# Designed miniproteins, single chains, continued (4): the designs that were tried, part 91

Each design is a single chain, and the fold is of that chain. pLDDT is the mean over its residues in the fold that is shown.

## One batch from the design tools (miniprotein)

Design m15155
Fold by ESMFold2-Fast:
Structure m15155 (fold): chain A 68 residues (1-68)
Amino acid sequence: MSREEVLEFLTSIDGVGPVTAQKLIDAGFETLEQLENADPVQLSKVDGIGPKTVANVMSALEKHRESQ
């Protein structure tokens, strides 16, 4: 999966802009599989990621899992 596909997915999430999506990728969440295996606590350690953004990411990953 390309960096662009992950960035597009992340920026589709409510409250996630391009800068926030880039910070997630730079923190090591470079693939959807890495995001799906991420603990919410690990996501919250990323600079600029608040509890609402963590919740929105987790919800989007659940929906993506249901679509696969």
Scores: mean pLDDT 77

Design m15156
Fold by ESMFold2-Fast:
Structure m15156 (fold): chain A 83 residues (1-83)
Amino acid sequence: RAAELLAEARRLAARALEGDAVAGIRAQELAALAAAEEGDLEAARKTVELLEELLAREDTLSPEAVAAAREGLERVRRALEEA
């Protein structure tokens, strides 16, 4: 499962290079979920901090990017609670 999450994150990261902010946020989320599954809880916590900082500036983001960041933050936090 962690390998599948990383493969998806890499695909989304490629889209982020074309300016897709939602894809960039999703790539960070999936990489953090993969890290948590492999026991790298510190990497997952760093992603929580990044998403919280991004949401603190939500007025500079599209509504889709805000929604993606909120959903990603909830999923990564849940994974950390289950670890």
Scores: mean pLDDT 77

Design m15157
Fold by ESMFold2-Fast:
Structure m15157 (fold): chain A 68 residues (1-68)
Amino acid sequence: SLASVRREVETLGQLAVKEVREEGVPLEEALAYLDRARALLIAQHPEHAALIEELFARAKERVREVAE
């Protein structure tokens, strides 16, 4: 469902933020992980590709903000 897709992206974004902020994961590694997750999620839900792209773009921006 659309709600399930949104929840998945928000969960992955929160995990990436935690990893960069608290666990010392390099920013580029966390962003690469989100890019891979985005591609997989789009492959599973191509009808929601545009929304998935937007949600991951927001998640990546949040990760960049906490890395600086």
Scores: mean pLDDT 86

Design m15158
Fold by ESMFold2-Fast:
Structure m15158 (fold): chain A 115 residues (1-115)
Amino acid sequence: SLVDKLMEMLRNKAPSSEIASLVAKESPLPEDDRRLLSQTVAALAEVYHAGKLTEEEVREFLEALASLDPEEQVKVSERFLELKLELTPKGSIGTEAEIEAMAEALKKVLEELKK
């Protein structure tokens, strides 16, 4: 599955840009929607590489996302970006504070997906 391939890439320390590229390539979504989804999965990879998410949490997120139809995947990606923007302090783009904000946003989105 795509999830198993992504998990293998993450274990092999593939950069977030490579993860994003694969998601964009495999997604049947329109260009803008593919970009949103690939950015969300890239953020997941960055947070995982920073040690802020466990392998189990990452797999759970990817499996939850993969279980959704394309329109729902876009809504989840938009929700993640909304939370990321809300939680990221001004002037902290590219800092550890942005990674912490992304981790919190991803965890909140995952809880919402569990219902």
Scores: mean pLDDT 83

Design m15159
Fold by ESMFold2-Fast:
Formats: structure tokens, sequence, C-alpha cells
Structure m15159 (fold): chain A 85 residues (1-85)
């Protein structure tokens, strides 16, 4: 199905991004954090779109909660990354 194809593509991109971020983190932990944050936001937004198309209200609510928590904790995560760098 189109949904299955999109989920498989998201999973593949996530695996590739994880490897990319691990390499960046070796030289620039702050940059790795910022890119990881951007990718996680994009990923959750894509999953949210799919959940809305499917009419899965429970999944929509959970993904919106995860996105809100990610945004709320951005500054604290960035400070921690800077301290680690």
Amino acid sequence: SEVERRLEEIERRAREKEKELQEIAKTDFVEAFERAYEFQVELLEELLEIARERGDGEEVAELERQLALLEENREAGLEKARAYA
C-alpha cells in the first residue's frame, strides 16, 4: 500500500540519518544535536500526516504529544550538547 511504502521509506531514511549523525557527533556534537532535532521534528510531522490520513485519533494524539515534548525540551538538550562538546 501507499502507506506501507511511505513507512518503509521513513525507516530507511532514519537508519541512514542515524549513521550520518554518529559521524558528525565525533567532531561537532552541537551540530549533531541540531541536525538530530530537525530530523526528529520532520519524522514526527510525516508520521502525524500519515496517522491523520488513516483517521487514527489515538496515534495522532500520541505523535502530537511527542512533538510537543521534543519542542519543549529543545533548549535543555542544546545546553547539554554544548556542555558535552
Scores: mean pLDDT 84

Design m15160
Fold by ESMFold2-Fast:
Structure m15160 (fold): chain A 94 residues (1-94)
Amino acid sequence: SVEEILAEAEELAAEMEELIREMRENKLSPEQLKEKARRIVEIERRILALLLELYDQGHEQLAKDFANALGKRMRSLMTEEQVELLDEVALELA
């Protein structure tokens, strides 16, 4: 259902926010930071798949609204260095 897809996407978004928070801790090694970045990229791809399912079911505007809101949230939480690391990991996983 639409409600189940949105609930799963929201749970994944919350996990992503927690990972970003953990990455702000200066005690993490570069290896640990890259591991968390990899998990964030995996979550982003899973959320994209869920939003594409909503789009395919005719809920295009709902999918777009969720994507826009999530993008705004993520941009407010991440540093420039964190964005750069996520882009690097995304390229490695492509």
Scores: mean pLDDT 83

Design m15161
Fold by ESMFold2-Fast:
Structure m15161 (fold): chain A 91 residues (1-91)
Amino acid sequence: SALEEEIARLRQEADLAAGLAAVARAALTKGMSVEGVAVHVQIVYAEELGVSLEWAEARALAEEIVRNVEEVYARYTARADQARAEAAKLE
């Protein structure tokens, strides 16, 4: 049903956002390179969405994460929490 599809989409959005927040935290805590962050971004997209993110896209997101790590962490954490809350309302 459309409701079941929306719940699944929101859960997937929450998992992706939580994964990217974890990558941002690891980048800050361990001082990861842009290339290292890009590899982890590809892994998150593959595991959560089942898609092979192109290297150029992964690297662009990694550059954003490294330059604005605390803001990116806060933004993705908030997005994950919001998507989880929205999915729970539909259950």
Scores: mean pLDDT 87

Design m15162
Fold by ESMFold2-Fast:
Structure m15162 (fold): chain A 72 residues (1-72)
Amino acid sequence: SELDRLRERYAAMQAAIDQLVAEGKTEEAVRLLRDGIAAFRDELARSTDPEVQAELERMIAELEARLAELEK
């Protein structure tokens, strides 16, 4: 399903961010977060499925919170 694919993409992205942070690659992690937030916002603007919209909003909020923590 579209929702399952979205969750798989998000999980892969989170794993990549976790690895970059663990390796001290903060600038790369910040770039990946910003790119991901922009991409998910763009996808949210085009989505017509309420369940996909809710999941995208949740994912964007989580990524924005992570970005704020890394920019401290």
Scores: mean pLDDT 88

Design m15163
Fold by ESMFold2-Fast:
Structure m15163 (fold): chain A 96 residues (1-96)
Amino acid sequence: SPIERALREGLDAVRDLRRALASGPLSVEQEIGLALRVIGEAVGIALIGRDNPEEAIRALRELLEEVERVAEEFPDSFAARLALKGVKGILKGVEE
C-alpha cells in the first residue's frame, strides 16, 4: 500500500538519523535536517492516510516507536528530541 511504502521511507530516515548520531558530533544544521526529514516522512504518512486514518495511525505508531528508541539511545541529542516531538504531534493530530 502507499502507506506501507511511506512507512518504509520513514523508517529509513530514522535509521539514517541513528547512524549519523552514532558517527560522532553533528552540526546544528545537520541535526535539524535529519530531524525534519523524519518529521516530513510522518507528515507524508498522515497525508497519504487521509482516506484510511486507522492504517495511518498504525504506521505513525510504528515510526514513533523507532524514533523513541533513537531518543533513548541518544538522550542528549537535539535531533532525536526534535524528531520525537514532531512525530508525536503529527500522530496526536491524526488521532483527534
Scores: mean pLDDT 89

Design m15164
Fold by ESMFold2-Fast:
Structure m15164 (fold): chain A 111 residues (1-111)
Amino acid sequence: MKGKVTVTVTARSLDPEREVEVHVLATVINKKTGEKKSASATARVRPGEEATLTLTLEMDITPDTEITVSVVARDGRVEVHVKVETDKQTFEASGIVDASGRALTFTFKIK
């Protein structure tokens, strides 16, 4: 049965001087079937501003489904709020992505 996953990432710049490039990768995997889908988006966020990135993925959503959202920031720090919506569940998480190039990763398991 086809389901829809909507991933919304709101990124607010914590850099006082530089435009920050924010890269978002969302991956949905069904661990039972091995089906995997990914989507990505990039936004530039100016000092004191925020950007919203929305990704939509369609696949069969079951209790074996795992959703991973990875956020990378370049040239500065950003505060991110991640919202993942399915037909049955909503997940939210927040964090700070630094300029180290290390991804901040959020993993959500369907139950």
Scores: mean pLDDT 83

Design m15165
Fold by ESMFold2-Fast:
Structure m15165 (fold): chain A 63 residues (1-63)
Amino acid sequence: SAADLLKLSQEELVALAQELSRQSSNPPERLERLIAKAQLPEPLSDEERRELARLVAELQREL
C-alpha cells in the first residue's frame, strides 16, 4: 500500500519507482518527473514523497 511505501527511505522508494517504471510499457509522466527530481541534491517535499508513493502503489497493482 502507499502507507507501507512511506515507511521506506526516499532512496529506497525512488529505487522501487525506477524498477517499476522500467517494467511498465507506459509509465506515468508524473512518476518519471518525480524520479528525475529525486536525483537532484534537494530532497522531495512531504507532498511529493506521498505522491510518488501513491503512483508507485498504483503502478505496482497494474504490473
Scores: mean pLDDT 82

Design m15166
Fold by ESMFold2-Fast:
Structure m15166 (fold): chain A 85 residues (1-85)
Amino acid sequence: SDEELEKMVREKGKELGLDEEQIEEVYERVKERLKTLPKEVAENPIVQETLIRIEFSIVKGKLDEERAEKVGKVALAAALKEAGL
């Protein structure tokens, strides 16, 4: 559920030392990305965790937007394969 996703992002974000604004940005970006995927894919925990990790890397300045787009496509494809989708 959206509430479970929000809780996961908030708890992981706090562990990484992110502020509330950064955590909210990651949550909204992950939520928006998941809406573009089929429900079965969007509900998969491996897919959700992969998108969360990518968005945290962007917010922490470890990936720029262009590199994040390329890395995100590769990571999502790998996550789908790992999930058997």
Scores: mean pLDDT 77

Design m15167
Fold by ESMFold2-Fast:
Parts: sequence; C-alpha cells; structure tokens
Structure m15167 (fold): chain A 87 residues (1-87)
Amino acid sequence: SSLEKEIEVYRRLIEEAEKRGGSLSVEEAKEIIKKFAKEKGLSKSFEDGLIAQIESLADKEGKISKTTLERVLEELERLKQEIEKLK
C-alpha cells in the first residue's frame, strides 16, 4: 500500500538523519525520497507528494530533525493500526 511505502520512506529518513548528527537538510531528504521512489518504481505523484510534505516539515534553516521525522512515523503507524482494526 502507499501508506506502507510512506512508512518505509520515513524509516529511511530517520536512519539517515541519525547518521548525520540528528537532522537532514531539505535537499538531503529530497534526494533520499527520489532514490527510494526510483528503487521501488513509485509514481511521480507519490514522489512529489512526499517531497511537498518534507518541505512543509523543514524549520527556518531548511533542516528537519530526527524528532520531527519520528513524530510523523508515529502518526503513520497509528493510521496503519486503525486501518487493520477495521478489517
């Protein structure tokens, strides 16, 4: 599902943020998203949606903290659990 792919992207972003001292620049995050989309054969609309989302999460310095990424991942994981309860 698109939700499961979005969760996987955020897990990768968190791992890369951790390796880089706890944050990513918007440029770094966009490159990670583009690489993931290419590797998984994801649509341009999915890629563009994730890029727009990541740009909205950036602080005034153009950085996204690991904490912010983890908050989004928690929200996505909760959505997945709610969907599974409705099955």
Scores: mean pLDDT 84

Design m15168
Fold by ESMFold2-Fast:
Structure m15168 (fold): chain A 67 residues (1-67)
Amino acid sequence: MSVIEVTATRDITLPADPPLTIKKGEKVKITGDPETGTVTFESLTTGRKATITDPELAKRAYVELAS
């Protein structure tokens, strides 16, 4: 299990259910491993959480936040 924090450089909508919109400058805590499929995204600014269980979508969301 990995836990990292990133700061959004732009507004991003994560492909979770429900979709989670992260605004520029928000801190996001990412928990889990995109290679194994389950990743939880938590906005430290709003407290909203979204979990992606599809490995492909989790990896994509991870890259979009980290890039």
Scores: mean pLDDT 73

Design m15169
Fold by ESMFold2-Fast:
Structure m15169 (fold): chain A 97 residues (1-97)
Amino acid sequence: SLPKLTPEEESQVIRDLADALRKAAQAAREGNKKEAYHYATVAMLLASILLAGGSEETRKLAEEVLKIVRQGMKALDEGNYEEAAKLFEEAAKKAES
């Protein structure tokens, strides 16, 4: 298994995750599919770090965030940018809860 994150590292990754998701949502609202995909991919990588090294509570949160991010990426693929933006914003709020 990967090394456990410190509480400080975990908090920083959560902040970076929420920031990436808000950037994905903004790009989706602007119709910038490429940029929205880039930030959604960054968010998936950050959530994967939380799954590997986070606390039990944070790992459960990361699983829920990943599920919403995958739904947002599917909405991007289908050209539904408004739904994608809403899902990425929902995922960001979930990450900060």
Scores: mean pLDDT 88

Design m15170
Fold by ESMFold2-Fast:
Structure m15170 (fold): chain A 71 residues (1-71)
Amino acid sequence: ELDTIFAGAVAAARAGDADAVEKHAQRLESLGYTNAANALREIARLLKQGADPDDLAAAVEQIGTWARAEA
């Protein structure tokens, strides 16, 4: 389900939906991916500060690649 969570997080980030990114972070935390969850929370914070959604979506894709390598 890691792929499904990151696909959703990428879509949420691209849409500029910080609350949806936070929801995906909460799900990662519940699965034990604490570092990835904290990284997504930082993405949500940056979205709320007006950072570019496309740049942050790319960052979420990189976080997903990193989390899969750890799994």
Scores: mean pLDDT 82

Design m15171
Fold by ESMFold2-Fast:
Structure m15171 (fold): chain A 84 residues (1-84)
Amino acid sequence: SAKEIAKKTIEKLIEELKKLKKSMNEEEQIQQAEIAGKVLAEKIKELGLDKKTQEELLEYAVKKLKEIGFSEEAIEAFKKAFEE
């Protein structure tokens, strides 16, 4: 389903961010989180998902970013970028 494709996109983005985090400073983490938010927003737009599903996917991605240890500032940058 479109929701499953979006979840898979989140999983791939989180996996890449987790790998990169080891070599990134805080500023770079914020920049990469912003880019990831934009990438996810474009994919969701492409898939034509409703607002409720978009909000669920955003919450899922934020939870995963917290789990891999991204800062509150990086998570905020991701959320703002996702909101367009």
Scores: mean pLDDT 85

Design m15172
Fold by ESMFold2-Fast:
Structure m15172 (fold): chain A 73 residues (1-73)
Amino acid sequence: MSKEEILEKVKELISKGVSEETADKIVELLKNKDFDKADKLILKLLLDGKISVETAQEIGKLIREYAELVEKE
């Protein structure tokens, strides 16, 4: 999966459960390589009941894949 495809999937998952504005904020953090802040925001969304455990796990997997692609550059 490409970096663009990962960002698009993250945006889609968050937009469906929360908002496009929140999705764009998380995507921007990933583009800035601020993975710790992105992970903390996803955890906050889960704890606030805005996303399901299954959705949070899928997003976490996508963030990890994105970070691995960025680190190989």
Scores: mean pLDDT 83

Design m15173
Fold by ESMFold2-Fast:
Structure m15173 (fold): chain A 86 residues (1-86)
Amino acid sequence: MEAVLELLDFQVELAREMAKNAEDPEKLAELRAKYSEEYRKLAEKANEEYEKLTEEERKELEERARELEEELKPDYEKMDEINAKR
């Protein structure tokens, strides 16, 4: 679960940084470019670990992902609102 949790934490950090810079399209492009390679590496490791997870560990991961989605919902809504104006 460590690698999949690291990926979730990375996604949360990225989402918050993007929301913080939502009004700056140049900064958003820079963040996407900078983090795309790091995301790829973390996703590869997390996918390998996910295939090896027990049923109980998968349930724990699903619960954690749901909690993070709830935490990030305001950030995603803010991003969607700004994106809709463009």
Scores: mean pLDDT 73

Design m15174
Fold by ESMFold2-Fast:
Structure m15174 (fold): chain A 85 residues (1-85)
Amino acid sequence: GLERVLEALREILEEVEQMKKEGKSVDTIRDFVIKKLEEILPEATPRQQALLRVAIERLKDVKSVDEIIDMLRNLILTLENELAR
């Protein structure tokens, strides 16, 4: 459910921050994040799936690692606010 999706998103964010420290390219990090988001789609509710699909589409056009990190942080914050209700 929502809690597992949030846990997975936090793990993805930690891995992205590590990849940034290792000097991985934007293309490598973007492709990694898209793959991981697609892997968690089946565990998400229809509303969460819609949010994840929008994030995947926006990731295709990102030009920096910081944009990927900001997008993941915003997605986590949005879903945390839904869990708190």
Scores: mean pLDDT 84

Design m15175
Fold by ESMFold2-Fast:
Structure m15175 (fold): chain A 79 residues (1-79)
Amino acid sequence: MELSEEELARLASRVLLAARSGRDEAERRQNLTAEVQRIVEEKGKEVAIRVLERALEEARRDHDDLTAALIEEELKKLA
């Protein structure tokens, strides 16, 4: 299923917020996993992969290595 650029950016922002929310790495990972699961349930696996790829690109651009690593782990689970 194709996403509009606006919808893709919005969903990627949700992923980034989840990955950055939490007191420690474990809580951030848990929050990210829950958000990814919601996107898979709402839009399907293929859309979730595209959203995670966009969020990963944005995290890398921001030099946010921890957020990028957490997103890469979620992509690995879906592949």
Scores: mean pLDDT 85

Design m15176
Fold by ESMFold2-Fast:
Structure m15176 (fold): chain A 85 residues (1-85)
Amino acid sequence: MSIDEIIDEIRKTSPRGLYGIAHGLITSARTALEQGKISEEQYRELVLALKEYLDSIVNSSPSSELRANLDKFLAAAQAVMDSIQ
């Protein structure tokens, strides 16, 4: 699956309240990738971490797994944000 296909799936399945944050972050990360400020690997890790977190919500995963996947996504997001400063 391409990164663009994963992003499209995220847009379609985003839980209430997550869409705006996810859209803004992914757009900023895409711009940073195009400007050479982050690697394709960092961008892919961010997109995949978000997908894993959303899949955990859809699958009604245990709270511990939801928290772990959220923490992983937030860490990937922070790494991207730090790289674009």
Scores: mean pLDDT 73

Design m15177
Fold by ESMFold2-Fast:
Structure m15177 (fold): chain A 81 residues (1-81)
Amino acid sequence: EKEEYRKKVLEYADELEKLGLTNFAKHIKKYLEDNKDLSVEEVKKLYDTAKRIVDGYKRSQKLFAEVKKKIEENKKEKELA
């Protein structure tokens, strides 16, 4: 139902806040408050968009961590050689 998707969007906004994207989370919450007449499909689209942003940010963090690990491994190999 529409309320279930609204709740999920708010949960993703909270996730964005935890990731440090506070301004973006605030924009999503305000959009939901300003648009009380959103259809189920529109709320689903907002949910999908929020999910993509969270997933993309988490993937970017993982990629950066992998690059850091590779740099550390290269330094360690040079020290062991």
Scores: mean pLDDT 75

Design m15178
Fold by ESMFold2-Fast:
Structure m15178 (fold): chain A 90 residues (1-90)
Amino acid sequence: SEEEERLREFIRKVTELVLQKKYDEAMKLIDEELAKDPDNPVLRAMKAYLLFLQGKIDEAIKLLEEALKKHPNDVVVKSVLTFIKNITGE
């Protein structure tokens, strides 16, 4: 779908910024898309992972746990949360 293609292109742009360590610019793009779709689990997972890369681990975990309350079966949110908890010993 056109929405799926837009999301894939968005993920590519954010990934490029993250690889360049342009975390503030990546966060701004994610926050702009979340303003349009606040409960989107993929966008929330992307934001949480970016917070984790910036060392904001508690904020990242909280965001993922809130996303799981709204989307309890979301594999992407569960995978990112499990990854962060395993890395941090949480």
Scores: mean pLDDT 85

Design m15179
Fold by ESMFold2-Fast:
Structure m15179 (fold): chain A 73 residues (1-73)
Amino acid sequence: MLTPEQEAEVELALVEIRVAITDIAYRKGRITPEEALADLERQRAEVEKLTHPDRDAVLAYIDERIAELRKEL
């Protein structure tokens, strides 16, 4: 069974995968910039709930993706 730390690590990895999927979908024109922004903000909120050493690094990565999308709006 996973420890709480291992569960948080898996959740962070899944968030990073979801962020990557959102970026690919946006670049392929499958979703709007507004939809991509909403998805990134939702992923950011999920990361904020986690207790993990890499939490701040993942939040910073998502914040960079949000900032890039906001330049397109």
Scores: mean pLDDT 81

Design m15180
Fold by ESMFold2-Fast:
Structure m15180 (fold): chain A 79 residues (1-79)
Amino acid sequence: AGRERAIELGRKAAEYVRKADEYFSKGDYDKAIENYKLAIEYFRGAIEAAADDPGLREAFESGLKYIEERLKKVEEEKK
């Protein structure tokens, strides 16, 4: 079922965001970038799984946009 799968994938995305934030706080920008990219992939999967749930899909789309902006910031800090 789409909703249950979407929530599971969203939780996985959140786990990778947490790992990425921890690496970023430690100055390990390469590992932070890798984990944010993994989170983005899981958010994309969650959005696809939430195709029939507009509210849940919109929430994951907002999360994806936020993490994409966060990733750009980390890439700028590395440079």
Scores: mean pLDDT 86

Design m15181
Fold by ESMFold2-Fast:
Formats: sequence, structure tokens, C-alpha cells
Structure m15181 (fold): chain A 72 residues (1-72)
Amino acid sequence: SPLIDLVKQLIEGVNETSSATVLLGQLLQAGVPWDLLLQAAELQQKLFGADANEAEGSRRILQIVERLLEEQ
């Protein structure tokens, strides 16, 4: 899947300057459904809360998006 390949590339590029909001916006522009991105953000908040730094939080949300895309 081109979307799964994009998510994997974004995970590899995550660093301390990464923003989950920016990354989710890139995925939305690439054609990931809005509802799937909202579900991923909600799952990240429920499972991990605010305890992660920006790089870790960004990586976690991308991993959730990857998993949700594979379930389709």
C-alpha cells in the first residue's frame, strides 16, 4: 500500500523537531481518511497520554496509523 509505505518513511524521519499535527496533516493530504487519523489521535491519547516527548509521541501516532491502515 502506498499509504503504508509513506507512514513507514515518516516513522524513519521522526526526530526532536517532529510534530504529530504536521505529520497527520501530511497523511491527510496523501489520502488517509480523516476518521482514521482522528481514531489514531484518540487511541494515542487514551493509551499513552501526555507522558511522551514530541519525537516519541509522533512515532507512536504514526505506528497506530500504520496498524489501522493494515486492518483495512
Scores: mean pLDDT 79

Design m15182
Fold by ESMFold2-Fast:
Structure m15182 (fold): chain A 69 residues (1-69)
Amino acid sequence: MVDPSDEKGVKGARNGAKAAEAGHSAAAATGAWELRQKGSMSEEDARRAVEAAQAGDAAAAYEILKEAL
């Protein structure tokens, strides 16, 4: 189910940012892709956030998400 213009992606990204702040890198990666799909984050930034989260750098992923929020 795609929703191109509601806050679902933003809410997911904020939840991901909060989870990254708490050290949950997988949730941060999900939040980054939600922002990317909505166009609120560049593909490069979303990729950097995902790669940081996958590397266990939840703080770095959080900072990237924070810039897009």
Scores: mean pLDDT 64

Design m15183
Fold by ESMFold2-Fast:
Structure m15183 (fold): chain A 80 residues (1-80)
Amino acid sequence: MERLFEAADPERVERLRKESLETIKKANEAIDKGDLETAQKYAEKLREIADEFERLGAEVLAALVYMQAAIIENAIKEKK
């Protein structure tokens, strides 16, 4: 949570959190529509967001977003 972070850039953490949630939503919508190419691009974006969380020291958020990217990629593989 933001108030528990003694982070150098808490606004960036919140921006990335919002962006990750929007990206997850769009990835799932793309999967539901069978647009696997778009879903794959969103999975890649989630990995980039997770890397940024890790750079900011938000390791738990990074791990959660990496897990979401893996779930999306697995769903893509199931639909082929």
Scores: mean pLDDT 79

Design m15184
Fold by ESMFold2-Fast:
Order: sequence, then structure tokens, then C-alpha cells
Structure m15184 (fold): chain A 83 residues (1-83)
Amino acid sequence: SVDERLQRMIREARRLVREARRLIDAGDLDGAEAKLDEASRIAREAEALAKKYSAPKSIRQQIIFVEAEITVERMRLHVLKRA
């Protein structure tokens, strides 16, 4: 189902965010950027799919949460890369 596909995409994006966070803490900023880029791609695809098929509010909230997590880690990464 579309809902199951969206849940898998959300889980994958969140897994990539956790890996990016670990890489940032380890000082691997390039590795972290690659993981955040992949997470962003998946989150955008999930958002488009959720909009097209009018996904349940609970799923849309999970996508918003993942997008917020990606944004926070991207901001942290960009600050560290400029320092």
C-alpha cells in the first residue's frame, strides 16, 4: 500500500539522519553531507507521494518531523564546515 511505502521511506530517511548525526560527531563532515542529501531526497519523494495520495495526518506529521530533523542537522553541518 501507499501507506506502507511511506512508512518505509520515513524509516529509511530517519536511519540516514541518525547515521549523519553519528558522522558529524566523528568529524566526517563529507560523509554526513552525503547521508543528509540522501535523506532529503527520500523525504521530498515521501512528501510528494503523501500529497498525491492524500496520506493520513499521522503519516504527514512523521514526514514533517523527519524534514525538521534533516534541517537541524544540515544547519549544524554547514556551521561546522564554515568554522
Scores: mean pLDDT 90

Design m15185
Fold by ESMFold2-Fast:
Structure m15185 (fold): chain A 100 residues (1-100)
Amino acid sequence: GAEEARRLGEVGIRAIEGIKESTDIRKQIGHALAAIGSAWGLQHIAKTSKDPEARRAAIEELKRVAEKAREAAETSTNEFGKRLAELIAEGIEEMLKEAL
C-alpha cells in the first residue's frame, strides 16, 4: 500500500545519505545496493499495485529518491560517492519515465 511505498522511499533517502557521508568504498556500495533495491520496490508498486493511492505514493517517493541522489551527486566531495549518486539518479529518472 501507500505506507509500504513511503517506507521504501525513506530507506532510499537514508541510503543516498549514506553514500554521501561514507568515505569507505565498500560501505558506499552497500548503500547503493539499498538505494537501488528501494527504487526497484517502488517501481514495482507503481507498475503493479491495484491501489491508485499506492501507485501515486510510489511515484512520489521515486521522485524524492531521484532528487536526493541528484543533490548528493552535486554536493558530494568524494569522487566515487559522487559518481555512484549520479548513476543512481540517472537510473531512477529512467524508472520514473516507465512508471508514468
Scores: mean pLDDT 87

Design m15186
Fold by ESMFold2-Fast:
Structure m15186 (fold): chain A 85 residues (1-85)
Amino acid sequence: GPKTYLVEVQGMWGNGRATVLLEAESLDVGSVGRITEILSSTGGVRISVGDIVRILEQLGDNTYLAEVYSESGELRDVVILTVLE
């Protein structure tokens, strides 16, 4: 079943940061997760609880390029996602 990951999401254009709980089966290229909780946000990054995160590329050991979509499929933001534990 899906695992819950503690992750930081940073807007690709420097448009803010948030720490969220992300539910996913795995965090690999092509994986899809759901934001279940927003623990903190500076504002600026376009995310909401229930949003779908698609992992596009691995940039480092715990760092990924990802797209954030609303549940309706609208692109909200492109983010750098860092797994915190």
Scores: mean pLDDT 87

Design m15187
Fold by ESMFold2-Fast:
Structure m15187 (fold): chain A 87 residues (1-87)
Amino acid sequence: AEAAERGLREGAEAARAGRVEEAVRLAQEAEEAAETAGARLAAGVGAGLAGIALGVGRVTGEPREVAAELAARALEASLEALRAGEL
C-alpha cells in the first residue's frame, strides 16, 4: 500500500505551496490509511512535527513561509525514513 508514501509526498508539496493546514491533514490521512506499523509511525511523526511547526508559527508570529518550510522538511524526512525502511 502506497497510501502513506503518497500522503507524505502530497503533504510536503502542499507545505511548499504554503498550504500548511492541508499538509497536516494529508499526513494525518496517510497515518489512518497506513497498512503497516512503520508507515503509520512515519506519517504520524510527520503530521505531529508539521502541526508543531504550524502552531509555533502562529504563536511566535513568524512568517507563514517559515512554518511551511519546517512542515515540508518534517514530511520529507518522514517520507525518506519510510522509503529507507528505517521504521
Scores: mean pLDDT 75

Design m15188
Fold by ESMFold2-Fast:
Structure m15188 (fold): chain A 97 residues (1-97)
Amino acid sequence: MPDVTMDTSDKPYTEEEIKKELEKLTGIEIESVEIIPIKNDGQVLPVGIIRVKIKETGVVVEMVFMDGHGSPGDSQSRSAFLPGLAELIKLGVEKAK
C-alpha cells in the first residue's frame, strides 16, 4: 500500500497551480491564493494555511494543511484537501448571494 501511494509525490503546488485547479473544480473565478507558512521562533513548521479570495464576492476561505500529510505536492494530499477547499468556496459564494 505505501509503495503505491508514494508513486506520485515530489512537486510542490504553486499558488497559481492551486488557483487553476480550484477554478476548474468550482467554476468560480478566484482573485488570489496564498500559501502561508506557520512559524515558531522563525522556524517554518510542517503545516501551513491556504488562503483563497473569491474575486466576485470578496469572500476569503482558509484551510490548514500539513506538510508530508496534507502537502499540496502530494497527489493523495491534493485529492484530500482540494475537493474540501472547493466545497468551502462554493458554500462561500452561495452564502454571499
Scores: mean pLDDT 64

